# Designed miniproteins, single chains, continued (2): the designs that were tried, part 101

Each design is a single chain, and the fold is of that chain. pLDDT is the mean over its residues in the fold that is shown.

## One batch from the design tools (miniprotein)

Design m7490
Fold by ESMFold2-Fast:
Structure m7490 (fold): chain A 84 residues (1-84)
Amino acid sequence: MAAEERERRRRLEELRRELEELEEELRKRFPEMTDEQLEVIRYTALQLRIIGLEIEAELYEKKGDEEAAREARRERELLEELLR
């Protein structure tokens, strides 16, 4: 359905904006950081969040919260798109 794809796209744009805000905050707090170091931090943060979301999904499934588990997996897929 077009609505689901539109919502997924909107969430992807939100995540990109959140990453841009994080990048700006990191540059302000650590002005000596190189662009290469920032990219490594960005990549590492995304990977840790992806792993965290998979663990959260498993924990939600164990609690019987299938809706929360599915939402966590959808968020993980969006973060994987940002790494491509």
Scores: mean pLDDT 80

Design m7491
Fold by ESMFold2-Fast:
Structure m7491 (fold): chain A 88 residues (1-88)
Amino acid sequence: SRQQLLEEERRLREEVLERVRAGEDIEEILDEVAEYYLERAKELIKKEEPEKFEELYKELEKKTKEILEEGYKNKEEARKALEEEIAA
């Protein structure tokens, strides 16, 4: 349900914020967050467009890797963005 997804997202945000404030590795945080959303997207594609699953998932995985690589290059800015965005 939407309520369940919102609750899971809230818990993820709280956990990510705590880890950012604790000074944990930003690459590990970004990887885990990306993996969570990629898995959720995988389930959504299977439900909504199962016939295009392989094509859509492959494209999503590729785009996710590109976004992560950009975050890795700008770790300090990514850390600040996560802390400010989630804490708001």
Scores: mean pLDDT 74

Design m7492
Fold by ESMFold2-Fast:
Structure m7492 (fold): chain A 83 residues (1-83)
Amino acid sequence: SMEEIKQIEEDLKKMEEKVKEQKKEFLKLVKQGDLFGAQLQGGSMFTFLSTQAVVYKKLGFEEHAKKIEEKMEEIEEEFKKAL
């Protein structure tokens, strides 16, 4: 429904803000030479995003799940370049 779509858009916005914050923490850890902490931070973020993508697919929101998967690929490339 329209209400469900609006709720999902709000949830995706909150997820994007959380990911932005987690990306900053990852880059800070890399800069500090804490590669173990950076790997843990990155791993936790990817686990969160992959879980959200699975949930949205199960709920029938395939386009939103695809958007999360594309975001994961973008973040992976950013992290790869930072290391």
Scores: mean pLDDT 80

Design m7493
Fold by ESMFold2-Fast:
Structure m7493 (fold): chain A 91 residues (1-91)
Amino acid sequence: SAAELLAEAKAELRAFLAEVKARLDELSRTLGPQQLRLEAEILRGVFQLRAAVLRLVLRKSGASPAQLAEFDAFVDQLEAELDAYVAERLA
């Protein structure tokens, strides 16, 4: 169902955010601030692309406007978490 796909999409994005955070931690040990900022921007772009693809799958699967709004709010929450994580590593 669209509700099951929504739950799965949210779980996939959360798992991907954990992977991005782990990669940023690894990069922060070897890269200077300028290179770390560039890598963080690339990873943010990849996160945005994954979210867009998942949203398209949800829409094609008959997700309601309310379900799409829930997904969009979840994406916004994870983006804010990623931005805070990057800011912490650049401090």
Scores: mean pLDDT 90

Design m7494
Fold by ESMFold2-Fast:
Formats: C-alpha cells, structure tokens, sequence
Structure m7494 (fold): chain A 92 residues (1-92)
C-alpha cells in the first residue's frame, strides 16, 4: 500500500540520520510524484538535456522545467519538481 511505502521511506530516512523536517519534505515529494509520475519523469529528462547539452546550471534547468510544466497545465508535476528542489537543498 502507499501508506506502507510512506512508513518504510520515513523509517529508512530516519535510519540514515535525516531530521523530521527533511523526512516530512521527502514524504510530500513522494506524494506529489505519485500524483503526476509521467509528467515529472519527462521534466527530469528535459532538465538533464538542459544541463548536459545546453550547459545550464541545475537551478536554471529547474526554473525552465517549472515554467514548461506550468505552461502545459501540469500543476501536480510542477509541485513535485518544486518539492524535489527543496529536498535537494535540504540534503546538500
């Protein structure tokens, strides 16, 4: 079940030493990805192309991907990408 997956993720992140705020951010990210998985995966592929072929920074690639998702009406995928960027900053 999705509830079991959330509980397992939280336990694994706690064992890895992440604090409660970082674990809550990871759960929000998982929920957003599950709601819009295909659009989110396409956004990640687009970002990889921007960073590898166009040599943009990760931050610039995130901004371009968010704009593209919003223009396409993919609001759940845009939220997932926003939460992914927030989580990446918390773990860095």
Amino acid sequence: SVAALRAELDAALAEAGLDAESRAAARRFLDAVLAAREAFEEALRYMRRLTTEEKLSVREAVERALERLREAGEEDAAEALRLWAELAERVA
Scores: mean pLDDT 79

Design m7495
Fold by ESMFold2-Fast:
Structure m7495 (fold): chain A 91 residues (1-91)
Amino acid sequence: SKAKEEMVKVLEETKEKIESLKSKMDPKTAEEVLNSIESAIELVREGRFVSATLLLVAAATHAEINNAPQEVVDLLRETAREVAKLAMEAD
């Protein structure tokens, strides 16, 4: 599916951006956020788009509670919206 390939690409780009911001985050929070993105990629590959979107929203909330930079929180929320949008356009 082209939509699935685009979702994986968006998630991989988000992962790279979060890794570039890792030095501005608590190491444990950075690891947990990155693990959530990797899990979201797996869920997308399995066609579980709603679960992937909800996991990204949960990751954004977790990052916010743990005082991650606002750019990390915003990026995760924007990524969740983009994955949801691509999933709706997949039909």
Scores: mean pLDDT 88

Design m7496
Fold by ESMFold2-Fast:
Structure m7496 (fold): chain A 83 residues (1-83)
Amino acid sequence: KKEAIEAAKKAAKAAEDGDYELAIKYAEKLKELGLTEHAEKIIKAVKAKDTVGALEGVLEALKELGASEKDLKIIELRIESLK
């Protein structure tokens, strides 16, 4: 679970930074760790240049993983800053 949370957080940062290949790499790691549906949503959003959609996919993955309220808030603030 810890590795999945870190992969999700790194995918979010890479997508926000415009590093789409790195964002896809971390999303693929989420698939390997069993979050296939969430990972595919993130990859699809990244390929569409939809940073908000990618971050929303990360947020849902973090909720499924039982990430801390602190980790959820960080992603929520990033999404909010893009609107």
Scores: mean pLDDT 81

Design m7497
Fold by ESMFold2-Fast:
Structure m7497 (fold): chain A 81 residues (1-81)
Amino acid sequence: MPSPVERFERAVEELLALAEEIVATEKDPARARSQLAGLRQLAERDAAILLSETDDPEARARIEELLARFLAELDALEARI
């Protein structure tokens, strides 16, 4: 079974691919921003669930690092809208 960190790595990779598709295809900037906000909320929810199930400080720190990195990449994509 993949670790919580490995599961979250795959989840944020998939969400980032969706974010890139939204920026490439959505012509309405307000709708694009709304959709990216939805992906942000999904990532934050997934991180919260995994953190609630994880007692290992190293794994917790890695999940927080991955979330912060994903949110920074979303901010960069929003700046292109």
Scores: mean pLDDT 87

Design m7498
Fold by ESMFold2-Fast:
Structure m7498 (fold): chain A 55 residues (1-55)
Amino acid sequence: SDEEIGKGAAELAGLLFGADASVEQGLEALRLAKEKGLPIDGAGLAQALRELLGV
């Protein structure tokens, strides 16, 4: 479920970067990861979040 992955990505952004990310931003990170061919796991989502959030 993309919504659950998006929520997880938002929580991951808080944990890794101290960022208060929305579920919508988490879903955008998932979309970016898929577009870039990154794995849909913690590492791939963290990379997408870094690019999305500019950190």
Scores: mean pLDDT 81

Design m7499
Fold by ESMFold2-Fast:
Structure m7499 (fold): chain A 85 residues (1-85)
Amino acid sequence: SRAAALYQALEERYQPVLEENPTEETKRRVAIEAAERQIALLREQLAEAPSAELEKRLAALEEVLRLMTEEGVPPEEAVERAAAA
């Protein structure tokens, strides 16, 4: 599912941090960095080959980043809300 793909993209950066019992602030920072990295990669892919599916995924990740940075939404909730849109 689209939600699962967004979660996986965030979790790959998140897992090493979770093993160190990080603060909620550290978890949020790592999730933001992961989202920014995925957005950059998707923009590069779209520049090489336009894809409606990748454009939708980019829009969803941009919404996740907006919810985390502008509205202070936790990563898990941000992913769920973006996937529902």
Scores: mean pLDDT 72

Design m7500
Fold by ESMFold2-Fast:
Structure m7500 (fold): chain A 112 residues (1-112)
Amino acid sequence: IEKETQDAIKQAQSLIKKAQDYVDLAYGALMQEPKVAVELGKKYIKEARELIEKARGAIDRAEDLAKQSPKKDEFLAQIKKLQQELDEIEGRLKEIEAELREVEKKLKEELA
């Protein structure tokens, strides 16, 4: 159970890192030309959201496994930190989504 809990925590860490990478790519896309920013930004936002969902699933699994472990308190402390990191990433993604909506709105106004 301890090994399974550690493996689940490592899986969550890996997914969180991948989600952060796609959030960074989405942010970078906002610096491009408006049309490119909208196309690439939407793609990277979608990938980031899918990875966030997978990370939440891995965290839930790790928490269930941790509750069955003699090292429950230690593992739950690690899991809480991962939950906080994921919440920060999701918050940043929401900011990027809001900025992308403004870019898309201005692009539509210029084309109309």
Scores: mean pLDDT 84

Design m7501
Fold by ESMFold2-Fast:
Structure m7501 (fold): chain A 85 residues (1-85)
Amino acid sequence: VEDEVRARLPEAIELAVQTAKEAIEKGASKEDAVRYAVDVGTRYATEPALKALKEGKITKEQYDALVERVRAELEPAVRKAVDEA
């Protein structure tokens, strides 16, 4: 499960960055764009972990830790993409 989540991270980052850029182009605030994009990317990356949780293969604590780790990886990349500097 962890390896499956990690394997999805590069595509999740690309998806989140693209989502944030499109949100900004449509007039969203920087903070709203970052929040929305991180949610989209995190959902994509952690889909295998959510299935494993529902099947009883991992604990809720393990799932929550994976979600936090994915968000921590996505947020800096998304913030850089949204920043005008």
Scores: mean pLDDT 81

Design m7502
Fold by ESMFold2-Fast:
Structure m7502 (fold): chain A 99 residues (1-99)
Amino acid sequence: MEEIKKIVKELYELRLRAAALGVGAGEAELEERALELEKKLEEAGLTNEEVNILYAQTVFGLSEEEARALLNGDPEMQAKMRPKWEALRAEVEAARAAL
């Protein structure tokens, strides 16, 4: 479980770095590494649903119940997560502006 959480966290950090760099030099290497990590999660026997739940728990600090509700399209959970997604987007834009 801890190894899987580390993979999810590394994948998140790579996706943020790729977004900050934008389309161009260096993005291809980050995407290749991200694909390797995604493959490791699949090889660990996790379903896409389980990976998404772990991602939501690790990145957004959600409980398993909250993550499942979000994945099932719960409008209240989507509304609750909007400020967190906007904060994440602002973090990516700030990282890009620092380049």
Scores: mean pLDDT 71

Design m7503
Fold by ESMFold2-Fast:
Structure m7503 (fold): chain A 81 residues (1-81)
Amino acid sequence: SDDEEIEKFLKMPRSKQLKIVDELTEDIKKKVADNPDIVAYVDKLKEELKKAIEEGDDSEARRLFKELLDGKKVVDDGKTA
């Protein structure tokens, strides 16, 4: 479940958390490279999540990581609607 994935993420070392954020955001950006407004949104999420991780703001990191996972799921599921 997303809750289990988020809790595991938050218990990881900071260096591993930052690597996962970089890998997830780069994967999403490659899939939406033709949409510069979406790329900018993903870059903003990456910056805010990395800041929350570096500052030890677990509540903000949890919120932003969930938003990133939700975004990845939408992109991976392809065009529906």
Scores: mean pLDDT 79

Design m7504
Fold by ESMFold2-Fast:
Structure m7504 (fold): chain A 88 residues (1-88)
Amino acid sequence: SATLAAFRAGLESIRAALAAGEPVEEVAQELLALLQSMIDAETDPEAKERLEELRERLEELVRAGKVTRADLEEALAEVEEILREEEA
């Protein structure tokens, strides 16, 4: 779907930003925006819950000033998994 393709493009853009050495705080904000868009479009309750839990965890780390590159890499991997399941 066009929506799924847009989310995948967003994920790859964020991954590229992280790889290019953009500040983790800026990358985290981009990922939070993507997560919110995905949550708003999600109709599967299990996938929606996973996205909401991931967003809440990332927001907590950002608020605490503790977000790391590793946290972002783990979050990006989880988003990729969710997108793969949506394509099945």
Scores: mean pLDDT 85

Design m7505
Fold by ESMFold2-Fast:
Structure m7505 (fold): chain A 62 residues (1-62)
Amino acid sequence: SSKLGELLRKLGASDETIEVAEEYLKKGASEHEALAIGARKELEQGRTEVAQKLLDRSLELL
């Protein structure tokens, strides 16, 4: 698994969110962009606490 995928799992992201974020990273997205995309996917699933953790981490990587 990727370092990003392991971070996302640690922060509580779903497998679906991890897969989407890793696909964006493969397509040339930055790590902070992939985390922000993951946060949006978690919000769409009603998982606001996990989404906030991903957004906070995304901002830390700027």
Scores: mean pLDDT 84

Design m7506
Fold by ESMFold2-Fast:
Structure m7506 (fold): chain A 85 residues (1-85)
Amino acid sequence: SIEELLERFRKVAETGTLEQIRAALDELVEAMKNLTPKEAVRAAAEAGSILIQAALKNPHLDLDEVRELVREFVERVLKIIGEKL
């Protein structure tokens, strides 16, 4: 379920490497393609919150890597939401 993917993404985002976080984001983005527009927006809001927390807590990420993750997240999820509207 999307809830299980968000929970896994949260755990990886707080402790994982950049590549592990990207892999978890890829799984989340793929799952979002099969959601309704409203469900996709809810999932995107939750994932965004998780990334903000990761920026503060993850010892493996520097500020440049956080900026890159946020850019990738915004680009990919907005594209999916836009395709559903």
Scores: mean pLDDT 80

Design m7507
Fold by ESMFold2-Fast:
Structure m7507 (fold): chain A 82 residues (1-82)
Amino acid sequence: MKSAEEVIEEVRKRMEEIVKKTLEELKRTDDPLKKAKILFVAMSEMVDLYIEAKKLHPEKEVQEEVEKLVEEYSKKLVEAVK
């Protein structure tokens, strides 16, 4: 089974990949509604990572660290559309 540290690191890497991919997709459109859809999909993927991490390590400490990552990476996406 993956350790707590391995799960947190994997979540971080996947969130970085989501942000990178989403920023590239946002560059391809000037349509605000298409941008909103792209952001919604990215945020949904981040929430799925949080749910998966919680299933593997339901400890409060791991949950708090993953929640912090969701907040940090979600903020990066929102700031990209301002």
Scores: mean pLDDT 81

Design m7508
Fold by ESMFold2-Fast:
Structure m7508 (fold): chain A 70 residues (1-70)
Amino acid sequence: MSKEEARELIKEGRELIATIEDELAKEVYTKGIDKFEELLASTDLSPEEAAEKAAAELEEFIKAAIEKKA
């Protein structure tokens, strides 16, 4: 995957997120896409590496939020 292809996927993902009625789900998905876009713009990581890192960080965020509520 090229950075250009990744940018197209981000655009499509943001359009899909805009259709989500659940405000919490919308916020979680938006955070994931924002992190992926940030890593693509600020690092020399491949799109695949940036996506994996963004996904891992989002999982950690969700786990921390669950732990804080428990």
Scores: mean pLDDT 74

Design m7509
Fold by ESMFold2-Fast:
Structure m7509 (fold): chain A 79 residues (1-79)
Amino acid sequence: MAQEYREKMLKARQEGLDSGTPLALAQSVLEVAQHLIDYLEAQGKKNPSLADDAKEGVEKAREEGEKLAGQLLAQAAAA
């Protein structure tokens, strides 16, 4: 489980780096954030005692991912 999650994040990151474009990097950031959100939601659903922590983690991951992707997309639009 943790290994699969790690592999998905590493693949998304590497794909963005290999492309070398701000658009590809923004997409990889959003993809990494989505994998983290999916993992946190699954953990919260599996363990109700973690539901509040998972909800907070999902909100933070979404906000940080959107913020970073937005910055990269703005850089791409300016180029």
Scores: mean pLDDT 72

Design m7510
Fold by ESMFold2-Fast:
Structure m7510 (fold): chain A 95 residues (1-95)
Amino acid sequence: MEEILELLKKADELSKQPKTPENEAEFKKLAAEIQRLLLESDREELKELIRHEAKKEGIKLTDEQIDALVDEFERERDAFLARLAKTTGEALPAA
């Protein structure tokens, strides 16, 4: 969780930089690392991450709203992993 928050901050800072080939490559690297950590996260870690970020931004989310966001993420994650496995022939990211 901590690592995901740190990488998200780095990605946000990088998104404010000019879109150069170097910055695009770095953003893809950060996105891949964030994605790997999110894929390795369990449901409770994802809920804590969402709750923490919402609180930092002054957004009040109900437990139902947080669960709905995690459900959507898990559906997208599973679909992404299925596409990745089919397209690249790679095993799922190691824990």
Scores: mean pLDDT 68

Design m7511
Fold by ESMFold2-Fast:
Structure m7511 (fold): chain A 106 residues (1-106)
Amino acid sequence: ITASERRSELRNTAVAVLKRYKLDSVPESVINETVDILLEYEETRKRQLQDPEYLVPLALAYVLFEKGIASESEVSKLYFQALFEAGAGLASLSELTALRVFLASR
């Protein structure tokens, strides 16, 4: 899969997540930055995200918080709903933890 195709896939997932959580008014710049961060994470790990549907909400929550668009409470809600929807096993929790550490360290 090309970088362009992967960017489109992650973007579509981010848009779907925003609609699901009724964050329809989020600026295009938030979506673009989220996708860029996830692509950087995949490049750092030398592999694609195994479960993009729950990792994308975490990256979105990070970008929304950093830009001051969402409150800490809203960020926390999005994060916990993503974990719940994933039904996360140990392997999925490990990947989620790795992404969270990456986001906090950049």
Scores: mean pLDDT 70

Design m7512
Fold by ESMFold2-Fast:
Structure m7512 (fold): chain A 144 residues (1-144)
Amino acid sequence: RLEELERRLEEAEREGDEVGKADALLELGDVYLEQGDLGKALELIGKALDIYEEKGDEVGIAMAKMNYGDVYLKLGYYDVALKLYEEALAILRRVLGPDHPLLALALRNLGEVYRKMGKLEEAEALYAEADRIFAKVRARGHPV
């Protein structure tokens, strides 16, 4: 995946595909986050966010904010992670509606922050809402 993502980044740069470049940068950031290189993850996510903001790609902005939230959650900066996930949730609800799978993923991530903070009732409520969305989307035959 890493070599494929680096190839996609180089291709997007050659073609002047700025959104494609941002998508590749965001996915590379996720890879570095999984490997524990939080500094490199923040750098790549930041570059992707800048491009998404310049292009007005609201879903891209929300995804970048979620990935930033994941980094800050791993760093133990729960207040920062909460704010980032809440901002992403607001964008995703507005752009994709209240029952989209990406919204359910963001709700689960927000629930994980509350769980890490010891707010177990709030975490369970968020997990239940995410599960409700996934169940509802599948029952409707919507692409998931």
Scores: mean pLDDT 85

Design m7513
Fold by ESMFold2-Fast:
Structure m7513 (fold): chain A 90 residues (1-90)
Amino acid sequence: MSVKELLDKIIEARSRGEDITPYLKELFKKVGLKVPEEIVFDRPLSKAEQERVKKLLMEKKGLSEEDAEYFVKAANLAGLSLEQILSMIE
């Protein structure tokens, strides 16, 4: 499953009020991030925070700009904690 396909599944699951956690874990694995024991949710990311995460994914994990953008969109839709995202990348 591609990063875009995982984003699409997260969007669909949220629209139905379904648990997105399995798709988030697969997304983390797909982009080469460590899967945390507990997923921390917080506020939506600002535009500056989204750009920071995108840049770090490209630089540290070798993601394409397109895949990094799909990840950031999925993370923001899920309400993922910025601090947890940064800890998984670094």
Scores: mean pLDDT 82

Design m7514
Fold by ESMFold2-Fast:
Structure m7514 (fold): chain A 103 residues (1-103)
Amino acid sequence: DVDALFDEFVKEMNLTPAEAAQLRRILDVLRQQGLSDQQLADMLRRMLENSKTLNEQEKIKSLYALAVVFQERGIGPAAAQELQALLFKRFSPEEQAALAAAA
């Protein structure tokens, strides 16, 4: 069940309701672009398994990087941009400074 896997991913990643809502919008765009429920479930399962090896900051950075890729590929670009902004606020001051310098 895509919804059950999404809920597990949100919990594992400690996503806020606002962050989860933006990610859900991106998944809805992927479904509209022709991804099957099986493909979405497989993607979420891989993301969930990968997240289990990461600490809190690594989790936030990995999802931020994924949101950048979605925006660059035009996959729910407004939702991807909002997700990036929400996740950026959760970075350490050092990581926020590094990302600002890279932009």
Scores: mean pLDDT 85

Design m7515
Fold by ESMFold2-Fast:
Structure m7515 (fold): chain A 78 residues (1-78)
Amino acid sequence: SMYSPVTELPKEALEYLKKGVEYLKRGDFEKAEKYFKQALEIAKEKGPVSEQTARGLISLAKRGELERVEEMIKRALS
């Protein structure tokens, strides 16, 4: 499917998710959590589908699927 819920996320939320992943890769869990919370709040304002999508990406990143999450964000920002 060419449709992706990730591409429907606000660009500001995608940028915060990207920062969160970058800080996770550096081992800075406190800053990663701060940026993930900011992304989630922006996604909540758009609606429940965007909130669920942001929560899914954050969960994948926290499970160590960093490269997968980075690729999804990169495609959504292009």
Scores: mean pLDDT 84

Design m7516
Fold by ESMFold2-Fast:
Structure m7516 (fold): chain A 100 residues (1-100)
Amino acid sequence: SRLEEVLKRAEEVATAKVAELAARYHADADDPAVQAEMRAFLEALRRAIAEEMGVSVETVDKVIRGELELSEEEELRALAGALRTLGDDELAEELRELIE
């Protein structure tokens, strides 16, 4: 039940942040500052997921391309990395503790 509650909250946080970034990107897609922010976010996301999973960024890229399937534990670790990139370190830590 605690894992389900944390996952629901994580989905709400991720959905809200993705919607915010998508709205900003669509409004100013040609703005170099927006493009730089999107590149920095994606780079941070790749690195955070790789670090949390204990794999290389190249392995994360293969997962994103659908070339590798994740176990349930690996999916939860990837989600923790994404939450840290979205600025919710508290939810990321709670999720990490539930995995271990």
Scores: mean pLDDT 74

Design m7517
Fold by ESMFold2-Fast:
Structure m7517 (fold): chain A 88 residues (1-88)
Amino acid sequence: SKNKELKEKILKLLTEELKEKGVIKEDESAEEYFKRLIELANEGDEEALEKVIELMKLMLKKAAEIADKKEIAEEILKEYEELLEKLK
């Protein structure tokens, strides 16, 4: 349960950074942005696939900064890697 709460906290902080950088809208979450990019990548959008990879790397960096635990970041990353495998 604590690991789930930490994952949610990491996603919220990633959402805040993406909003601050103007990458997503004020009413959009990092999770929603990931889903949109995955759907575009599934349609053959190569640029969307590259953006998914960039977000996965940013998520790993944020998790390391916040929790000082790469293990949870790797677990989140693997969830998105499994989705990417379905696109191949």
Scores: mean pLDDT 71

Design m7518
Fold by ESMFold2-Fast:
Formats: structure tokens, C-alpha cells, sequence
Structure m7518 (fold): chain A 56 residues (1-56)
């Protein structure tokens, strides 16, 4: 995957966790889906952000 997409995915995951510090895995996943829809993110960025969220 491209370095740029990896960096963007990680940044998005970190921002979601900062805004939802006590969020359940489901709540974090729902927050990511909302960001993807709002920002028109690519499928690749969504997958990368989701992977980072699962590791946090």
C-alpha cells in the first residue's frame, strides 16, 4: 500500500481514539464509518484505519 494512504489511515485512527478514549470496538468502528462517509475516504484508507483501530 502507498505510504501516503498508510499515514492517513493511522492519523484517522488516532483521531478517532482521541475523540472516543473509552469507546468500545463497535463504537470506534461506527466512528470510522462516519468519518469515511463524511470525508469520502477511499476503501484502502478505510481498511488501514480499521486495522490500526483494532491494534489500539
Amino acid sequence: MMEEQRKLGKKIAEEIVKQNPQGSPQELSDALAGVVKKENLSTEVQKLAGEYLRKL
Scores: mean pLDDT 75

Design m7519
Fold by ESMFold2-Fast:
Structure m7519 (fold): chain A 55 residues (1-55)
Amino acid sequence: SMEELVARAEEIGREIGDGGKAQRAGYQLGEDLGASPADKLMASAAAALAGIRAA
């Protein structure tokens, strides 16, 4: 689900602690799970924000 994808993306972002690296990792997570383009962008954004906050 979208909620599960976002939660996993935020966790990855926190672990990375860098917005740019987390952004790419979140997008890749969406790719690996076969998410829609919109869901990939949402995961990317969620990971990036979490990465910035953890830095």
Scores: mean pLDDT 85

Design m7520
Fold by ESMFold2-Fast:
Structure m7520 (fold): chain A 90 residues (1-90)
Amino acid sequence: MEEEKKKKEEELKKKLEEVYEEFVKELSRLIKEGAPIEEIEKVLEKYEKKLEEIKEEALKEGLEDIAKEAEFAKDELRALADMIISIKKM
């Protein structure tokens, strides 16, 4: 019981890190390619959805700290995307 919860916590933490790393890589690619704002928004939505799924799974397992980390990660992704979108509008 406790070991299963710990294993789930480690799994979700790894998923959070992977989602963040993949988002940064895709965002960097889109910037280099001069992709339109619509493509940046779609990538953001894709990764926000992945983080929401991690948050929901964490809440079901009683891992409130992981759920909070997922929510903060969503805010960070949005802030990064919004910054890039603002630069493209200049």
Scores: mean pLDDT 83

Design m7521
Fold by ESMFold2-Fast:
Structure m7521 (fold): chain A 81 residues (1-81)
Amino acid sequence: SKERIVKVVGEAIYSAAMKGDFEKAKEIALKAYRDAGLTVEEVKKAFDYAISKLKQAGNTEAAKKVEEIGKEVVDEVERSR
């Protein structure tokens, strides 16, 4: 199910961000789009999932960085900027 893939990707982004590996978080999202065939909307949902979990964990700094990375990834895959 695509919904399950979105959650798995979101968990992977969350795990990378909790370790401070923001480059890995970006790589996971780009591979989900390019290799796993997630849509831009599904990639956004994966980031929203990770951001929500980071905020619940009290890691507000990592949540802000993941929000910025999410915007960069969306811009890169849509090539709108």
Scores: mean pLDDT 85

Design m7522
Fold by ESMFold2-Fast:
Structure m7522 (fold): chain A 73 residues (1-73)
Amino acid sequence: SDLQRALEAARAFAELAKGKKVRIKKVTPEEVEIEVEGDEEVKRAAEILEGIMRATSPENRLKAAELLRELIE
């Protein structure tokens, strides 16, 4: 399901991002932006996650963002 894919992507990203400077800068119905400092591998992973979150519904996107906040904040 689209929700399951978004949640799995958020969990995988959070695991990769452990110990790195990562922040959810913006999540709205129209936009997703994740800020990463200094790590090109984690930056590429953030771009992939942003793409997955943009491709799903606004409701699923917010659920994935909430899960990501719980894991990285």
Scores: mean pLDDT 81

Design m7523
Fold by ESMFold2-Fast:
Structure m7523 (fold): chain A 91 residues (1-91)
Amino acid sequence: MISEKTKEIMLKFVKTLIEDIEKNGEEYTKKSLEALFVSVLKLPEEEAKKLAEEIVEILLKHKDDPEKATEEIIKLFTEKGLSQEQLGYVP
């Protein structure tokens, strides 16, 4: 079970990503997430690209509900085996 503190950190990150999509567009945010996942999480390029695409899809589906977007992103990260510590990154 994910802690309340981790959920709060992730919610802030999700809100930042939604703002980034609105300001810079979907493709820019995808590329930023791909670079983040490769450099910070050390994911292979192919895995980073797929994860970035899945996250942006969740953000677009729930752009008016950042709490719901956060829940779905946490589930996705859990399914991919990412640690709670890796979820705390905010650019």
Scores: mean pLDDT 75

